# Ledger of designs, part 80: designed miniproteins, single chains, continued (4)

Each design is a single chain, and the fold is of that chain. pLDDT is the mean over its residues in the fold that is shown.

## One batch from the design tools (miniprotein)

Design m14763
Fold by ESMFold2-Fast:
Structure m14763 (fold): chain A 93 residues (1-93)
Amino acid sequence: MSAEELLELGVAAAEAGDLEAARRYFELASQSKDDKIAALANALLAQVYLALGDMERARKAYKEAGELIKKLGDEELAREVEELAGRVRRALA
């Protein structure tokens, strides 16, 4: 299973309300050697932690995502992160 497939499965789990499955998929995707996938996974993981009420883990995940986005300087990645995090956040509200 690719890290990209793990992100898709995590988003689907979050949209189905399965926070535990979403967390596991995004945690696995965050281990990707692709900094872009790792940034996306950490941003999405932060949304899951927010929904679970785990503010400390959410903050750490957001920090990791932000540092990777800043390092890469990729405006398209920043927009992808905003879009996917928004989708997960709306599903969990």
Scores: mean pLDDT 85

Design m14764
Fold by ESMFold2-Fast:
Structure m14764 (fold): chain A 63 residues (1-63)
Amino acid sequence: SGIAEALVQQSQGLVDSAKKGLLTKEEAIKQINELKEELEKADVSPSVKKEALQKIDELLKSL
């Protein structure tokens, strides 16, 4: 739970930074995809992982 929530929050921060012009959209997408890989290898329940991945995918679509 804690690691999945942290990765979603970090992904939100990257989206916010890109929208403020502090980071390119392409760099934000790259870093968020790296956070998705961290989440996929994390030892969390399948349901928590699925929900967090869906939230990160929604964040990626908002860019």
Scores: mean pLDDT 87

Design m14765
Fold by ESMFold2-Fast:
Structure m14765 (fold): chain A 97 residues (1-97)
Amino acid sequence: LEEEIEALRKALEQHAERRKQITANLDKYKPLIDKLVEEARERLKEAGVPESEIDFFVDVFEGILILAAMYGLPEEKIRADFEKALDEFLRLVEERR
């Protein structure tokens, strides 16, 4: 009983520091994420993706950017990798028409 409570407390403490680092990284990269999400929305709209689907894809892209930021990847790498992924996705959309 007390051993289970202590194990849970140690698990929470072990992840508390990681959560603190994740939060700091998210705060640091929030302006970049917001800008890239806006750029993605504009490019999806330009490619003729329906408004109802744009919100879904923007949420997916935001999730990917958040994960990259959580791992503390360099801003330039996040931007470059995101642009490549978005370009590839838009190419697939155009091929389907």
Scores: mean pLDDT 75

Design m14766
Fold by ESMFold2-Fast:
Structure m14766 (fold): chain A 89 residues (1-89)
Amino acid sequence: SKDKELFEKIRKIVEEVAKELKKEYPEVEIDDSFIETVTLTIYNALKVSGEAGTILMLDGAIKDPNTPEIIKEFLERLKKALKDLFIEY
């Protein structure tokens, strides 16, 4: 039940960040498949590497020259939202 609660909290954060980005950039294609993939990736990183390892993974993706600029902005916003979540746990 705690694992399900954590997964649902991560999904809500990913969905909210994606929704806010879509409001500013309506042309950005962020679908349910993208939301699910990101949510699973964050959840698995947290379970394996904890909070610090999850942030390090996101920083790696943000610094990768192959990551599209709009996705870098998404990941920066997601990183900030996750840090706020971690303070409340």
Scores: mean pLDDT 84

Design m14767
Fold by ESMFold2-Fast:
Structure m14767 (fold): chain A 78 residues (1-78)
Amino acid sequence: ETEELIFEAVRDLAEAVARTVGKNLGLSEEEIEKIVDEARKRVEEHRQKLLADPASRPPVPEFSPEIIEQDKKAIEQR
């Protein structure tokens, strides 16, 4: 259950980052929704893989680190 809560938090964070970065970069609503949907699917896929075959390493989010960095920069700009 703790793993589920972690993945839910990661998914929510990924969606928030994608929306914030997309809006700050001036992307269309459709592009933002696509990025959010992709982030959501990647987190879910990663969660399913770990549940089926527990990794010997810590969980790693299935989304781009560049998106997180861009979100931080976007927040700094505003």
Scores: mean pLDDT 67

Design m14768
Fold by ESMFold2-Fast:
Parts: C-alpha cells; sequence; structure tokens
Structure m14768 (fold): chain A 92 residues (1-92)
C-alpha cells in the first residue's frame, strides 16, 4: 500500500530534478494528493477516478507539447502506481 505512494513521490522528485514542465509536475502532484486523500477516506473512488482521468489528459497534452521521454516516463509511472491503488481499493 505505501509502496505505490512511494512510487508517485519518487516520480515527482524525478520530475523536479529534470526541471520538468509545470503541467507534468502538476499532473503528478494531483495524483499524489488524490492518493493521500483516498487513503485517509477524504475522497470517494469516483473522485479518485476523476483525478486519474485528468492525469491521463495531462499525459496526452504533454505528448503533443513534446515533453521529454523522461518526463513522460515519470508521469506514466505515477499513473500506473495510482491505478494499482484504485484496483486494490475496488478489490476490497
Amino acid sequence: MDAALARIEAALARLRELNASPLVVRGVELLLEAARKLKAGEISLFEAEEALGLAEIILGIAKILKASEEELAALREAIDAFRAILEAKKAA
């Protein structure tokens, strides 16, 4: 459970080291905030799925804006980690 959160935090740290696009950084920050709030019971699964959808839209926009492969990989890693959190919650 904490492993997926650590993956999102690591992705955010990597983006900051890369001096990444503010859009890509904001996408990972959104997922980290949503994951923490979901773990605390402060948001619903529907609200968490909305955050995931917004992050996927950000990934699409970042590709159009030609973000670096490293920035796109970090955002994908955060999205994959967030999906794992959602799947675990749905299975419970």
Scores: mean pLDDT 86

Design m14769
Fold by ESMFold2-Fast:
Structure m14769 (fold): chain A 94 residues (1-94)
Amino acid sequence: EERERILRIIALTLAAIGYIQLAEQGDLEALREALEIIEELLKLAEKYKDEFAARLALRLAEQAKEVAEKLGDEELVKRADELIEKARELLKKL
């Protein structure tokens, strides 16, 4: 379980980074995929009380927000803000 958890966190983090990179090039669908992956990271962080995963999700959500703002997508900015707040609240409990 521990090994599977760590590998899943790494895989999701790398996937989110990749989608954020694509989104920076104007791929709005890639940004939506990144936000879904970040939400999954937060669910894992909450399930396992994993501070490292919660911090990664926060950082990725902040990067996704910057990209959403650059692309002018207010809905995706709002989704990123919701994930940022969820990550911050989770970190207060850890």
Scores: mean pLDDT 88

Design m14770
Fold by ESMFold2-Fast:
Structure m14770 (fold): chain A 60 residues (1-60)
Amino acid sequence: MEKNELFLEALADLPVEQQLAAAERLMSEKLGPHESGPNGPNKMSEEEIQELYERIKARP
């Protein structure tokens, strides 16, 4: 799995508190170079990461 996909899967397995912390780190670090081309289907933009972060943060 690509790094982004692996990260998202790890987030799903973690408690919400840890998911929120990981999402904050993703936002602050600005996820590495976007994957494009034939290899990775991981096309999450920074906006999608931010949306995910806010969604996780909103959940108790």
Scores: mean pLDDT 54

Design m14771
Fold by ESMFold2-Fast:
Structure m14771 (fold): chain A 85 residues (1-85)
Amino acid sequence: SKAEELFQAGKYLEAVELYGELLKSPDPAERRKAVVRLTAIARRTDDREVLEKIREAFEEALKDPDPAIRALAEKGLAIVEEKLA
């Protein structure tokens, strides 16, 4: 996918935008993949702009009907908040 290509190329701002759109997928498997990849980007970057966009995406994912996605978003948000502190 284009998001995976951008992720592997280290183009994290563009990758985060595409994974953020993937969080709106009707397929919970695609939304889970997006949260996992956003967490991977959060772990790899110290770029404040990228981290702030990931925080926005996780805040939306906390509203997801799937409790597994909400749990992943809570863990990802904790990583982002620690890095932004």
Scores: mean pLDDT 88

Design m14772
Fold by ESMFold2-Fast:
Structure m14772 (fold): chain A 60 residues (1-60)
Amino acid sequence: MSTWDVLVRAVRRNPGELARRIGRSLGDAGQDDLAREIVELLRKAGMDEEAEALERAFRE
């Protein structure tokens, strides 16, 4: 899917900032399950630092 390609490029360009923004948005919305799923997907893709940045922003 082209959407996957666009998402991968966005994450690679600004991985820490994008992950932080997503984590914060999910935290504000109270989306615990969605945040967990995204963190797992990032870790499965080998993006461990991005996964941690998202999880940290979600908790903060």
Scores: mean pLDDT 72

Design m14773
Fold by ESMFold2-Fast:
Structure m14773 (fold): chain A 96 residues (1-96)
Amino acid sequence: MSEEQRREEAELNIETAIRNLEEAKRAVEAGDDKKALTLITAALINASAAIFLDPSLSERVNEAQRLAIEAADALEAGDREKAIELLERAAEVLRE
């Protein structure tokens, strides 16, 4: 894979992670915590793939992954408002 192809694939993985986090937020707002956790897990997988393809993204992606994990913990604790705020922040960090 060329360096250009790796950067394009990293960008696609970031965009997919953002979409999954935004869908997870909507699932939380709808009360579908199981769907939200599945989407958070998918976002974490895409974020990890992005670091593998472009290690220069590691600081930004690691921060977003930390926020997404905290959102999952908040959901498991029943704190949906905190989970929504953390999911929004995780998506914002990935857009930087």
Scores: mean pLDDT 88

Design m14774
Fold by ESMFold2-Fast:
Structure m14774 (fold): chain A 99 residues (1-99)
Amino acid sequence: NVPVEVIKVSSHEEVAEKLKELSATSPKVILFDTGAKTFTILVVKETPPAAAVEAAKKATGSVAVIITPEGSNSDKVIAEAYTYLKKQGYTASSFEDFR
């Protein structure tokens, strides 16, 4: 089961700042909750690249970061993340893969 962490944020700049500090060695989903029920999905490996940080600054609504470290079953992690977010009433607006 993929752990899901929800972090309340007040701006997309705050999401970008938190992404710069983000590192994980196991599959994880982090939902940066702006209060909006629409979200942008960013798929990353262990550490978000600069392109993912820039995408977060330009994102609309909430931002869901799906961390799929090397050797992970990324398709399964992504599917579990979508299932969780849909059950919580979120609607995906865009999907960007930075792996």
Scores: mean pLDDT 78

Design m14775
Fold by ESMFold2-Fast:
Structure m14775 (fold): chain A 78 residues (1-78)
Amino acid sequence: MVIEVTAADGSVVRIEVAPSDSADEIVAKIEAATGEPIGGLAGIARGIMKIKGETTEEDIRLLGKAYNDGQAIDQKYG
C-alpha cells in the first residue's frame, strides 16, 4: 500500500507500507521520509492504533490523512 504525505516544504512524498507494518513502523517511515516528528492529529491516530493493538489498511489510510490534515491546518492557521 502507498500513502502520500505532504512534507513541511510542500513536497509530496510517497511512502510504501506493508499490511504487517505496525503504527510505530508507519510513523517511523513518515518521519524518515519527511524529516519531521509526527504530532498533532497523526500523533492521536498513532495512539489510537497502539491502544487497539492492531493495524488495518483503513487505519494506515487514516494515519496518512491525519498527517496531511494536520499539515493543511498548520498552513492555514499557523
Scores: mean pLDDT 71

Design m14776
Fold by ESMFold2-Fast:
Structure m14776 (fold): chain A 73 residues (1-73)
Amino acid sequence: SEEERKRREEEERRQEALKAHRDSLLNKIKTLETLKEKSPSGHVYEQGIEELRKMLEEDITSTRNVVFDGAKL
């Protein structure tokens, strides 16, 4: 139970850091989407938006893999 409580505290800290990181990426995506709407060359911003979205998905996948790698064996 002692080790379980310590793991929960670590997970909570990781989740808070992850939320802050995601919020930062989401703000950048929103900024690029706004620029795309305002710009006649919006296609240029699509690449940047896709890269940031991939970073969000990779970060989520990485976090899940770390949790499962330690939890089942």
Scores: mean pLDDT 69

Design m14777
Fold by ESMFold2-Fast:
Structure m14777 (fold): chain A 80 residues (1-80)
Amino acid sequence: MDELLEQALGAIADGDVATFKALLDQLRDDPEALLKMLEAALALGRYDLAPYLAERVRDLELSPELRQRLEAAVAKARQP
């Protein structure tokens, strides 16, 4: 799991959309991994990738803690 997440984070940093999409599908049932990928995409300014992650995370059942993290990450990204 951590290895796939590390590969996905690397793909986000490198702008490798094809590898990112393949790993996104492999991690589709892991809300914490998808949220970490979204946090990384927003932190790196990869707003082109963030919508794919946000849609996947929204389709999953999130704990209140993970939902709070999602809202915090989105709010932080909206601040100039």
Scores: mean pLDDT 75

Design m14778
Fold by ESMFold2-Fast:
Structure m14778 (fold): chain A 87 residues (1-87)
Amino acid sequence: SENEEISEKVGEKVKETLEELGYEPKTVEAISNAWKSFIKDELEKGKSLKDIEELIKKQMEKLGPNATDLKKIYEAILETIKEIIES
């Protein structure tokens, strides 16, 4: 489904970002799968990509200045969502 294709693209981008940050394979798999499931579930509930983008932006605003890795993950997700919306 389109929802599965979108969630897979987000999961793959999170995976790439975590690998670049030097996380171990088991942690990369767990976190990327969690993000994939989150995006898929929100889309299945009828949320738009713009609704999901807004939710992630709000979570990002709550991050402290030292949350550098988590900020990079959120930025990667937001960039992927933007690319899908603009395609």
Scores: mean pLDDT 86

Design m14779
Fold by ESMFold2-Fast:
Structure m14779 (fold): chain A 68 residues (1-68)
Amino acid sequence: SSMQKKEQELLNKFNKLEAKLVDAVMRGDRKEAEKYLKEMEELAKKSENEELRKMILNTIELFKKSIA
């Protein structure tokens, strides 16, 4: 369905952002990490799937604790 395709596309975007965020955190680049966290927040707002949105928000919370 069109909804399943949209959810898969959002999941793929999330996975790419998570990889970039992990790289930024490992390099100690706080500004880049904050940029990717903001992009994840915007992705969560676009997500109509509650489980996907919850997963994105949980990831944001975990990384915010890591860079604080």
Scores: mean pLDDT 84

Design m14780
Fold by ESMFold2-Fast:
Structure m14780 (fold): chain A 59 residues (1-59)
Amino acid sequence: SMEAEKAGERAAKDLHEKHGMPEEEARRTGEEVARAYEEGNDRLADEIGTRAALKAAGA
């Protein structure tokens, strides 16, 4: 859906620009976030994003 795609794009942008994740890795993670939202699993989408941000920050 358009909403899931936008959520994934936003997650990828934040991971790359705010958390310093390499652009390719951020894009792949954003796709995983979008997929989770498409499946109706908002909790998983949030968990993927949070985990990726922590990993990018060296945690």
Scores: mean pLDDT 83

Design m14781
Fold by ESMFold2-Fast:
Structure m14781 (fold): chain A 60 residues (1-60)
Amino acid sequence: MSNQISQVYNQMLQQLTQTKDEKERQKIKDDTIQQLKSLGMPEKTAQAMVDSAVKRADEA
């Protein structure tokens, strides 16, 4: 069983922790939402996952 969603989430966290620029962070968020939608996630669910990751990256 492939956990592609977890992989996308971890990639986003890595990118967000490396980037302090607000515009670049917004681009990462948008790109991740599109990737999650391509994996079959509803847009609302993808947005919630991205918001969670942003909060985690802010803590790091």
Scores: mean pLDDT 77

Design m14782
Fold by ESMFold2-Fast:
Formats: sequence, C-alpha cells, structure tokens
Structure m14782 (fold): chain A 72 residues (1-72)
Amino acid sequence: MEKDKELAYGAAFGAAVSAAGLALYSGKETGTYSSKSGNITAKGEGRGTKGVGVGKNGDAEAKAEATVDDVP
C-alpha cells in the first residue's frame, strides 16, 4: 500500500513530463493527459515562448509545465 503512493506519484510525474515534452516536441500541437486512476491530470500544448502543462495526483505531486498561448 505504501508503494502505491510512490507509484501514484510516479504516474502523475510521468504524465506531467509527457505534457511538457509534448509542447516542446510538437511545436504547434496540443495534448491533454487525464487519468482516473487516482486523479492524475496533465495537459500540454504546442511550442511557444512559454509552456504550461501540469500533472498532479491526490496526495502526490508532479509538475511539468507545457501550456502555451498562441505565440502572436
């Protein structure tokens, strides 16, 4: 059961990193991650001057920012 907490954190972190990576990789692509295995959510958008996409899980923490406006 205690390992489940680490697993949940790892999953949330992975989702967040994937969202950030997606924004960097895709250029002008958008993507969202959503998991119902413990309220894990991550969102990523296309490349820009800034990216924000965040993944979080219950009592765990995972942060990777991959969200961009439209780069005027």
Scores: mean pLDDT 44

Design m14783
Fold by ESMFold2-Fast:
Structure m14783 (fold): chain A 100 residues (1-100)
Amino acid sequence: SVVEEAYEKVKEALAEGKSSKEILELIKEFASKVPGWSTASLLNELIELAILREDYELLKKLLEGYKELTKASEEEVFTLLKGIAKIVGKDPEEILKKLS
């Protein structure tokens, strides 16, 4: 899966201390391999997978990347997080507690 491959490479980049901009460029490269996908499309899939895997350090970095890519407000980022958490059956308040 391109999503799983991108997830592992992004996690490696985070462990190497790569910036949110460098991580976004990596996500953009993987998204370009899938017809019809945008960087935001892949980023949403990676955020969902990070929530499911309880990978909160990666989730925090992906949310920072989402805010930079989309120019979303903190409230809009929280709305995205709440929506994805609800879809995957997770409590968004518990996730926020882990991100702080």
Scores: mean pLDDT 85

Design m14784
Fold by ESMFold2-Fast:
Structure m14784 (fold): chain A 75 residues (1-75)
Amino acid sequence: SVGELFKKIEELLKKKGLEEEVQKRMKELVKQGMDPLEATLTAIFEVGVEKGDEELIKLAEELFKLYGLPIPKIK
């Protein structure tokens, strides 16, 4: 379920000290005009990519699929 995926992501972010970084990026994306839900998923994905965290990237990709949103391209 969506709730289970978010809970697992929350626990991982807390364990790795990335919760504030994800929150900051989400707020920046919302300021740029991105939808809050898409901004949340994108922030998790981008932080995962920056940290080389394959588990976090995979969980974010699963959330994008579950919401029917396109997975962001890596630069």
Scores: mean pLDDT 82

Design m14785
Fold by ESMFold2-Fast:
Structure m14785 (fold): chain A 104 residues (1-104)
Amino acid sequence: SMKEALEKAYKEIRELLKELVERGFITEEQAELIFDLIKDELERANVSEEELELAVNTLRALLELEERAREAGLAEEERREHEERARRIIEELVEAAKKRKAEE
């Protein structure tokens, strides 16, 4: 059901954001802002299960980027560049969340 899919997606999103915090990509405050943004979008858009999967997969891709860099044995400089790119994307998401909260 849609309710079960939504609850599962929220749990997965929370777990993915926690991993991003533990790996140093974002702060706990940024994680909460990103979660609120995603939750607000999902509730407003009356999204399909496919759109829920897209949101989860987007966050999972950020963790996979770090894992692939580690597994591939990339130089420390290359890993840092990938982390900086991921942080920029996350910063854009946080700023979008702040703007939407200010409009409410």
Scores: mean pLDDT 66

Design m14786
Fold by ESMFold2-Fast:
Structure m14786 (fold): chain A 82 residues (1-82)
Amino acid sequence: SAEEAMEREARELEAKYKGDEEALARALIEVGLRHPADNPLARLGVGTAVLHLLRLEGKEEEARELLKLSAEEIYERVRAEA
């Protein structure tokens, strides 16, 4: 399924970028953005990766503001900034 394919790709990226959490987060965002905005796993994946990246960069206030948005709103914002 598309879900199993996304999970497999995410695990392969985790193995490839082991020890580089920022590079992994950026790669996961790129994967998620290749899927349609109506895909709930793509929205969740992009949102989670962006929030993790912001925390790794010490941007806690930006991460808290993003958490006030829906997964759909986060996905659309990230896509617009890419």
Scores: mean pLDDT 78

Design m14787
Fold by ESMFold2-Fast:
Structure m14787 (fold): chain A 63 residues (1-63)
Amino acid sequence: GTIAQANQLRDQGVRYRDQGRYDDSMDYFNQSQQIYIQQRGPTDISTSDIGTDIMSTSVDKIT
């Protein structure tokens, strides 16, 4: 994938999270994270940002 695709997947994940659709949100965030890791590495700000989205969504899903 490309960074543009990762950004699109992340944006869709945020939309699903805002709708309370946590499983859909997590699926899109995980797909986005894989692309960011492959293109930018695990310590890049984009990878860190998506990691935060995943963590926040996981907490919201179980809380």
Scores: mean pLDDT 78

Design m14788
Fold by ESMFold2-Fast:
Structure m14788 (fold): chain A 60 residues (1-60)
Amino acid sequence: SLPDPALVEATLHVMNAALYRRAGKLEEARREYQKAADLLATVPSHRGEAERLRAEAEKL
């Protein structure tokens, strides 16, 4: 079966967040974590991961 598009897109946003964080672009990193969290919140089995990513965004 094909991977869930929301999970793939969320993974890309997490990777972008890590790159922005390394570059010191904390506002952009926060936005990318929020985008990943919003996508994972649409997948019932990943709501816990969504909450953790939202918490990571709040710490930035």
Scores: mean pLDDT 85

Design m14789
Fold by ESMFold2-Fast:
Parts: C-alpha cells; structure tokens; sequence
Structure m14789 (fold): chain A 95 residues (1-95)
C-alpha cells in the first residue's frame, strides 16, 4: 500500500487506539482525543508519525510538553500494531 491508512475507517480505528493508549499512559481525556485525532490525520497524510509531527501537534493544540513522551509512546505502539516497521527503525536510531 502507498500509505498506512487507505480509508476513513482505518483513520478512525487508529484514532481510537491512540486515544485509549494515551488515557492508559495518564494523559487527560481533554487532551487525549484532540491529540489522537491530529495524529491519525497526520499518519493518513504522510503514512507515518515523527517526533517533529508530535511536537507540532502539541504546540498547535496548546498541550503541555510534559505529555510529549507519552504521546510519542502511544503513537509508536499503534504504529507497531499496524505493522509500520520503518518508523520503529527510525525511532530506535534517534534514541
């Protein structure tokens, strides 16, 4: 496939998965939903999510940067579950 998400249904599934992971990691519901929506939209557009994408989303939504690590963790876990190995390799090289 040319992208990680082919349909709006796949984007909605990714959004709900990211939202659930964010809540489990202790991100408040008021931040979890808009962040998950923005991340799923960005993943559909690019086929992957980077640390820079997460930082941009947090700044645009005025969400405290203390949640950056948790948001990155949730995004990476969802990407792994969806089989995007290339993002995992890029993140492992960055850390």
Amino acid sequence: SKSMFETEEEVEEAKERIRKRLLELGVPEEYAEPVAEALARKAKEKGYITKEDVEEILEELNIPKEYLEKVLEAAIEVEIELGVEELVEAVEKAF
Scores: mean pLDDT 70

Design m14790
Fold by ESMFold2-Fast:
Structure m14790 (fold): chain A 73 residues (1-73)
Amino acid sequence: MLDQLVAAGQQAGKLRQQSIEYAKQGNYEKAYELAKQSYQLLVDAGDEEGAEDMLNKLAEEVPELKKELEKIK
């Protein structure tokens, strides 16, 4: 369980970083897709708290996505 959760966290972290990069390029559609994938990976791994924290940090880094990110949950 712990190893699976750590792996999910690392993969979600990479997707979050890619989401921020696409958002900074103005590609909000791709940024949103990557953020949703990152969130789902953490939820599927049982880390709902980490999934919510990730969305909050992403909304802080990219305020333009905040409303769209709220639609994920």
Scores: mean pLDDT 78

Design m14791
Fold by ESMFold2-Fast:
Structure m14791 (fold): chain A 82 residues (1-82)
Amino acid sequence: TEELAKLVYESLKAYEQGDIEKAKEYLGKALKLASTLSDSQVAEAVAVALDKLAEEYEKQGDLKKAKELREKAREARELAAA
């Protein structure tokens, strides 16, 4: 759970720095870990992490990135609700 949240944050941080390759790598690891854990809270943890990073982009004025992160957070919440 903590490791999953860390991987999501690292992925989004790499994306912010323009390192798309690292961002995809970390995100891929996070999604793989989420699918293998079958943890009841894993999707909720992902959604919270994505929302927190979206807030950071909003503060920086990057509304486009913030919107993309908010959309991913919604997807994670839908998965948690299922």
Scores: mean pLDDT 69

Design m14792
Fold by ESMFold2-Fast:
Formats: C-alpha cells, structure tokens, sequence
Structure m14792 (fold): chain A 73 residues (1-73)
C-alpha cells in the first residue's frame, strides 16, 4: 500500500464516521484509532501480523458491540 493510498483510506474512514457517529461520541474516536492502526500496519509491513490482528480484533469486538447497541437504541 502506498502512502497516498493509506492517506485516502484514512480520509474515507474519517468521512464515514463523521456521517454515522456524532463527534462527541467516545466510540467514534476509538473506532478511528483502530482503523488508522490497521491502515498503518498494512502500509508499513504490507500485512498485519497474527498478534496485531488478534489485538485489533479483540478491541474491534468491544467497540463494535457498543456502537451496535447505540445504533439499535
């Protein structure tokens, strides 16, 4: 992944969350951090290591559950 591609993906993630989650929602910031971390790992290494993937999936699972609760309410 090129640096330009990584920057484009980060911009798209920011725009998506701006439309679906309010800026004052703490889960919005946490979701952005997880997405940016994944993009940075792919850009830097060309892949996500098994340990990093497990860590990101665990963090994503917790954040996604909370977001789904808010969207369902």
Amino acid sequence: MSKEEAEEMKKLAQEYLDKHLPPDNPLRQKMLELIFEAIDLIQKNGYISEEELKKLMEEYREVAREILKELAA
Scores: mean pLDDT 71

Design m14793
Fold by ESMFold2-Fast:
Structure m14793 (fold): chain A 104 residues (1-104)
Amino acid sequence: SELKEAIEKGAREGGEKFIELAEKYNNDAEKIAEELGKEIKKEYEEYSKDKLKKAEIEAKALVAAALISWLAQNPNASKEELEKKAKEAEKKAVELVLEKLKKE
């Protein structure tokens, strides 16, 4: 339960930060990748030994990677399309992280 909540939180924060940066950088996937990548790397260095924080960061990283990759192929995406893709990426990241942890 706490683990699922951490994963869902990380995925949601990843999607929300991506939308914020897409607006800030006018859909520049490279600039978003640089800023979001630096944030995720810093969080991983500070919190990777905490199991719940590690799961949160892994979910955030999966959402970020999926959305940045999609935006690079769709640079003219509208805010509505970005928000829809963010929610799809959040749901998929939660499923993938939970599935990985069930195998351990």
Scores: mean pLDDT 86

Design m14794
Fold by ESMFold2-Fast:
Structure m14794 (fold): chain A 70 residues (1-70)
Amino acid sequence: SVAQQEEVGRLIVEARELAQTLKEKGLEKSAEKVNELVREGIRYADQGQYEKARELANEAIELGKRALEE
């Protein structure tokens, strides 16, 4: 649905912003992992698999937030 597409898109934007912040702070390995999860999430979203895409985007966000707290 459009609502699922918009939700996944918003989560991907949040994860990408976290990855940029991590890179700016020199946390390149964490940024790489966040971006890998984002790329995988986009692949699933492009295939209409929004549940899996949402799970991956949320995992990326959680990983990014944890990396910033360390």
Scores: mean pLDDT 88

Design m14795
Fold by ESMFold2-Fast:
Structure m14795 (fold): chain A 94 residues (1-94)
Amino acid sequence: AEERRQKAVEELKSKADEYVKLANDYITEAEKLSGDPEKTVEAYRKAAEAFEKAAQYYRAIALLSGDPEWQAKADEYRKLAEQYRKKAEEIEKS
């Protein structure tokens, strides 16, 4: 049980880290596209979606491990997803 839980946690952590990297790559893309509002909005929305996925994986780790540090990470990335979603909406309205 514990051995399988540890393996599941490592797999989920790898997935969460991949989505965090993907979100940061989209943010970098959005910053380079600042002169193209439509593409900038799309990039920030993709970043928000990736952060939401990362938050879901960190939440799963928190539930499996019982470690509150993973819940804190899930909450952090959920907040980042909301921030980039709002940033995309603000650019679209301007």
Scores: mean pLDDT 86

Design m14796
Fold by ESMFold2-Fast:
Structure m14796 (fold): chain A 72 residues (1-72)
Amino acid sequence: SKEEAKKLAIEMLKEIANEVFERYGDDDEKLKEAAEKLQKAYNEIKTLIDNGASVEEVKEKMEKAKEELFKL
């Protein structure tokens, strides 16, 4: 459901944000790039959920965004 997709997205975003600070907290440029990428991912996920994306689609998109984010 849309509500389940939103809950999953929020949970995953919180986990990703925490890991961003753990990995990049001492690198100001990487932290800034990670923050920009995370905000872009949030906007894309929000749009997908608003357009009726499944929980599975949201999960896949979030996992791909996480992989790209942690290649910095």
Scores: mean pLDDT 81

Design m14797
Fold by ESMFold2-Fast:
Structure m14797 (fold): chain A 84 residues (1-84)
Amino acid sequence: MKISKEEFDEIYKLVAEYLGADPDLKDDPELRGAALQVFYALKNKEIPEVKDDSIENAKQAIEALRKREVKPLEGYDLDSYELP
């Protein structure tokens, strides 16, 4: 499934929450890197070849995202695109 920009923002916010950073600061290259890894892992079911802290952060964010997926996206006002 292709992840929309809104879903990427959800992933970015989740990663930022996990790292204790401000999700409004999308200019942070470390956060963007971790979020991009999570995004591509979900899209292609593989984490990019990066041997860095961002890999571990991405894996933790993926686990947290799976937890959020089981729990309806709460705290987000993303488009009601999918019926529950």
Scores: mean pLDDT 50

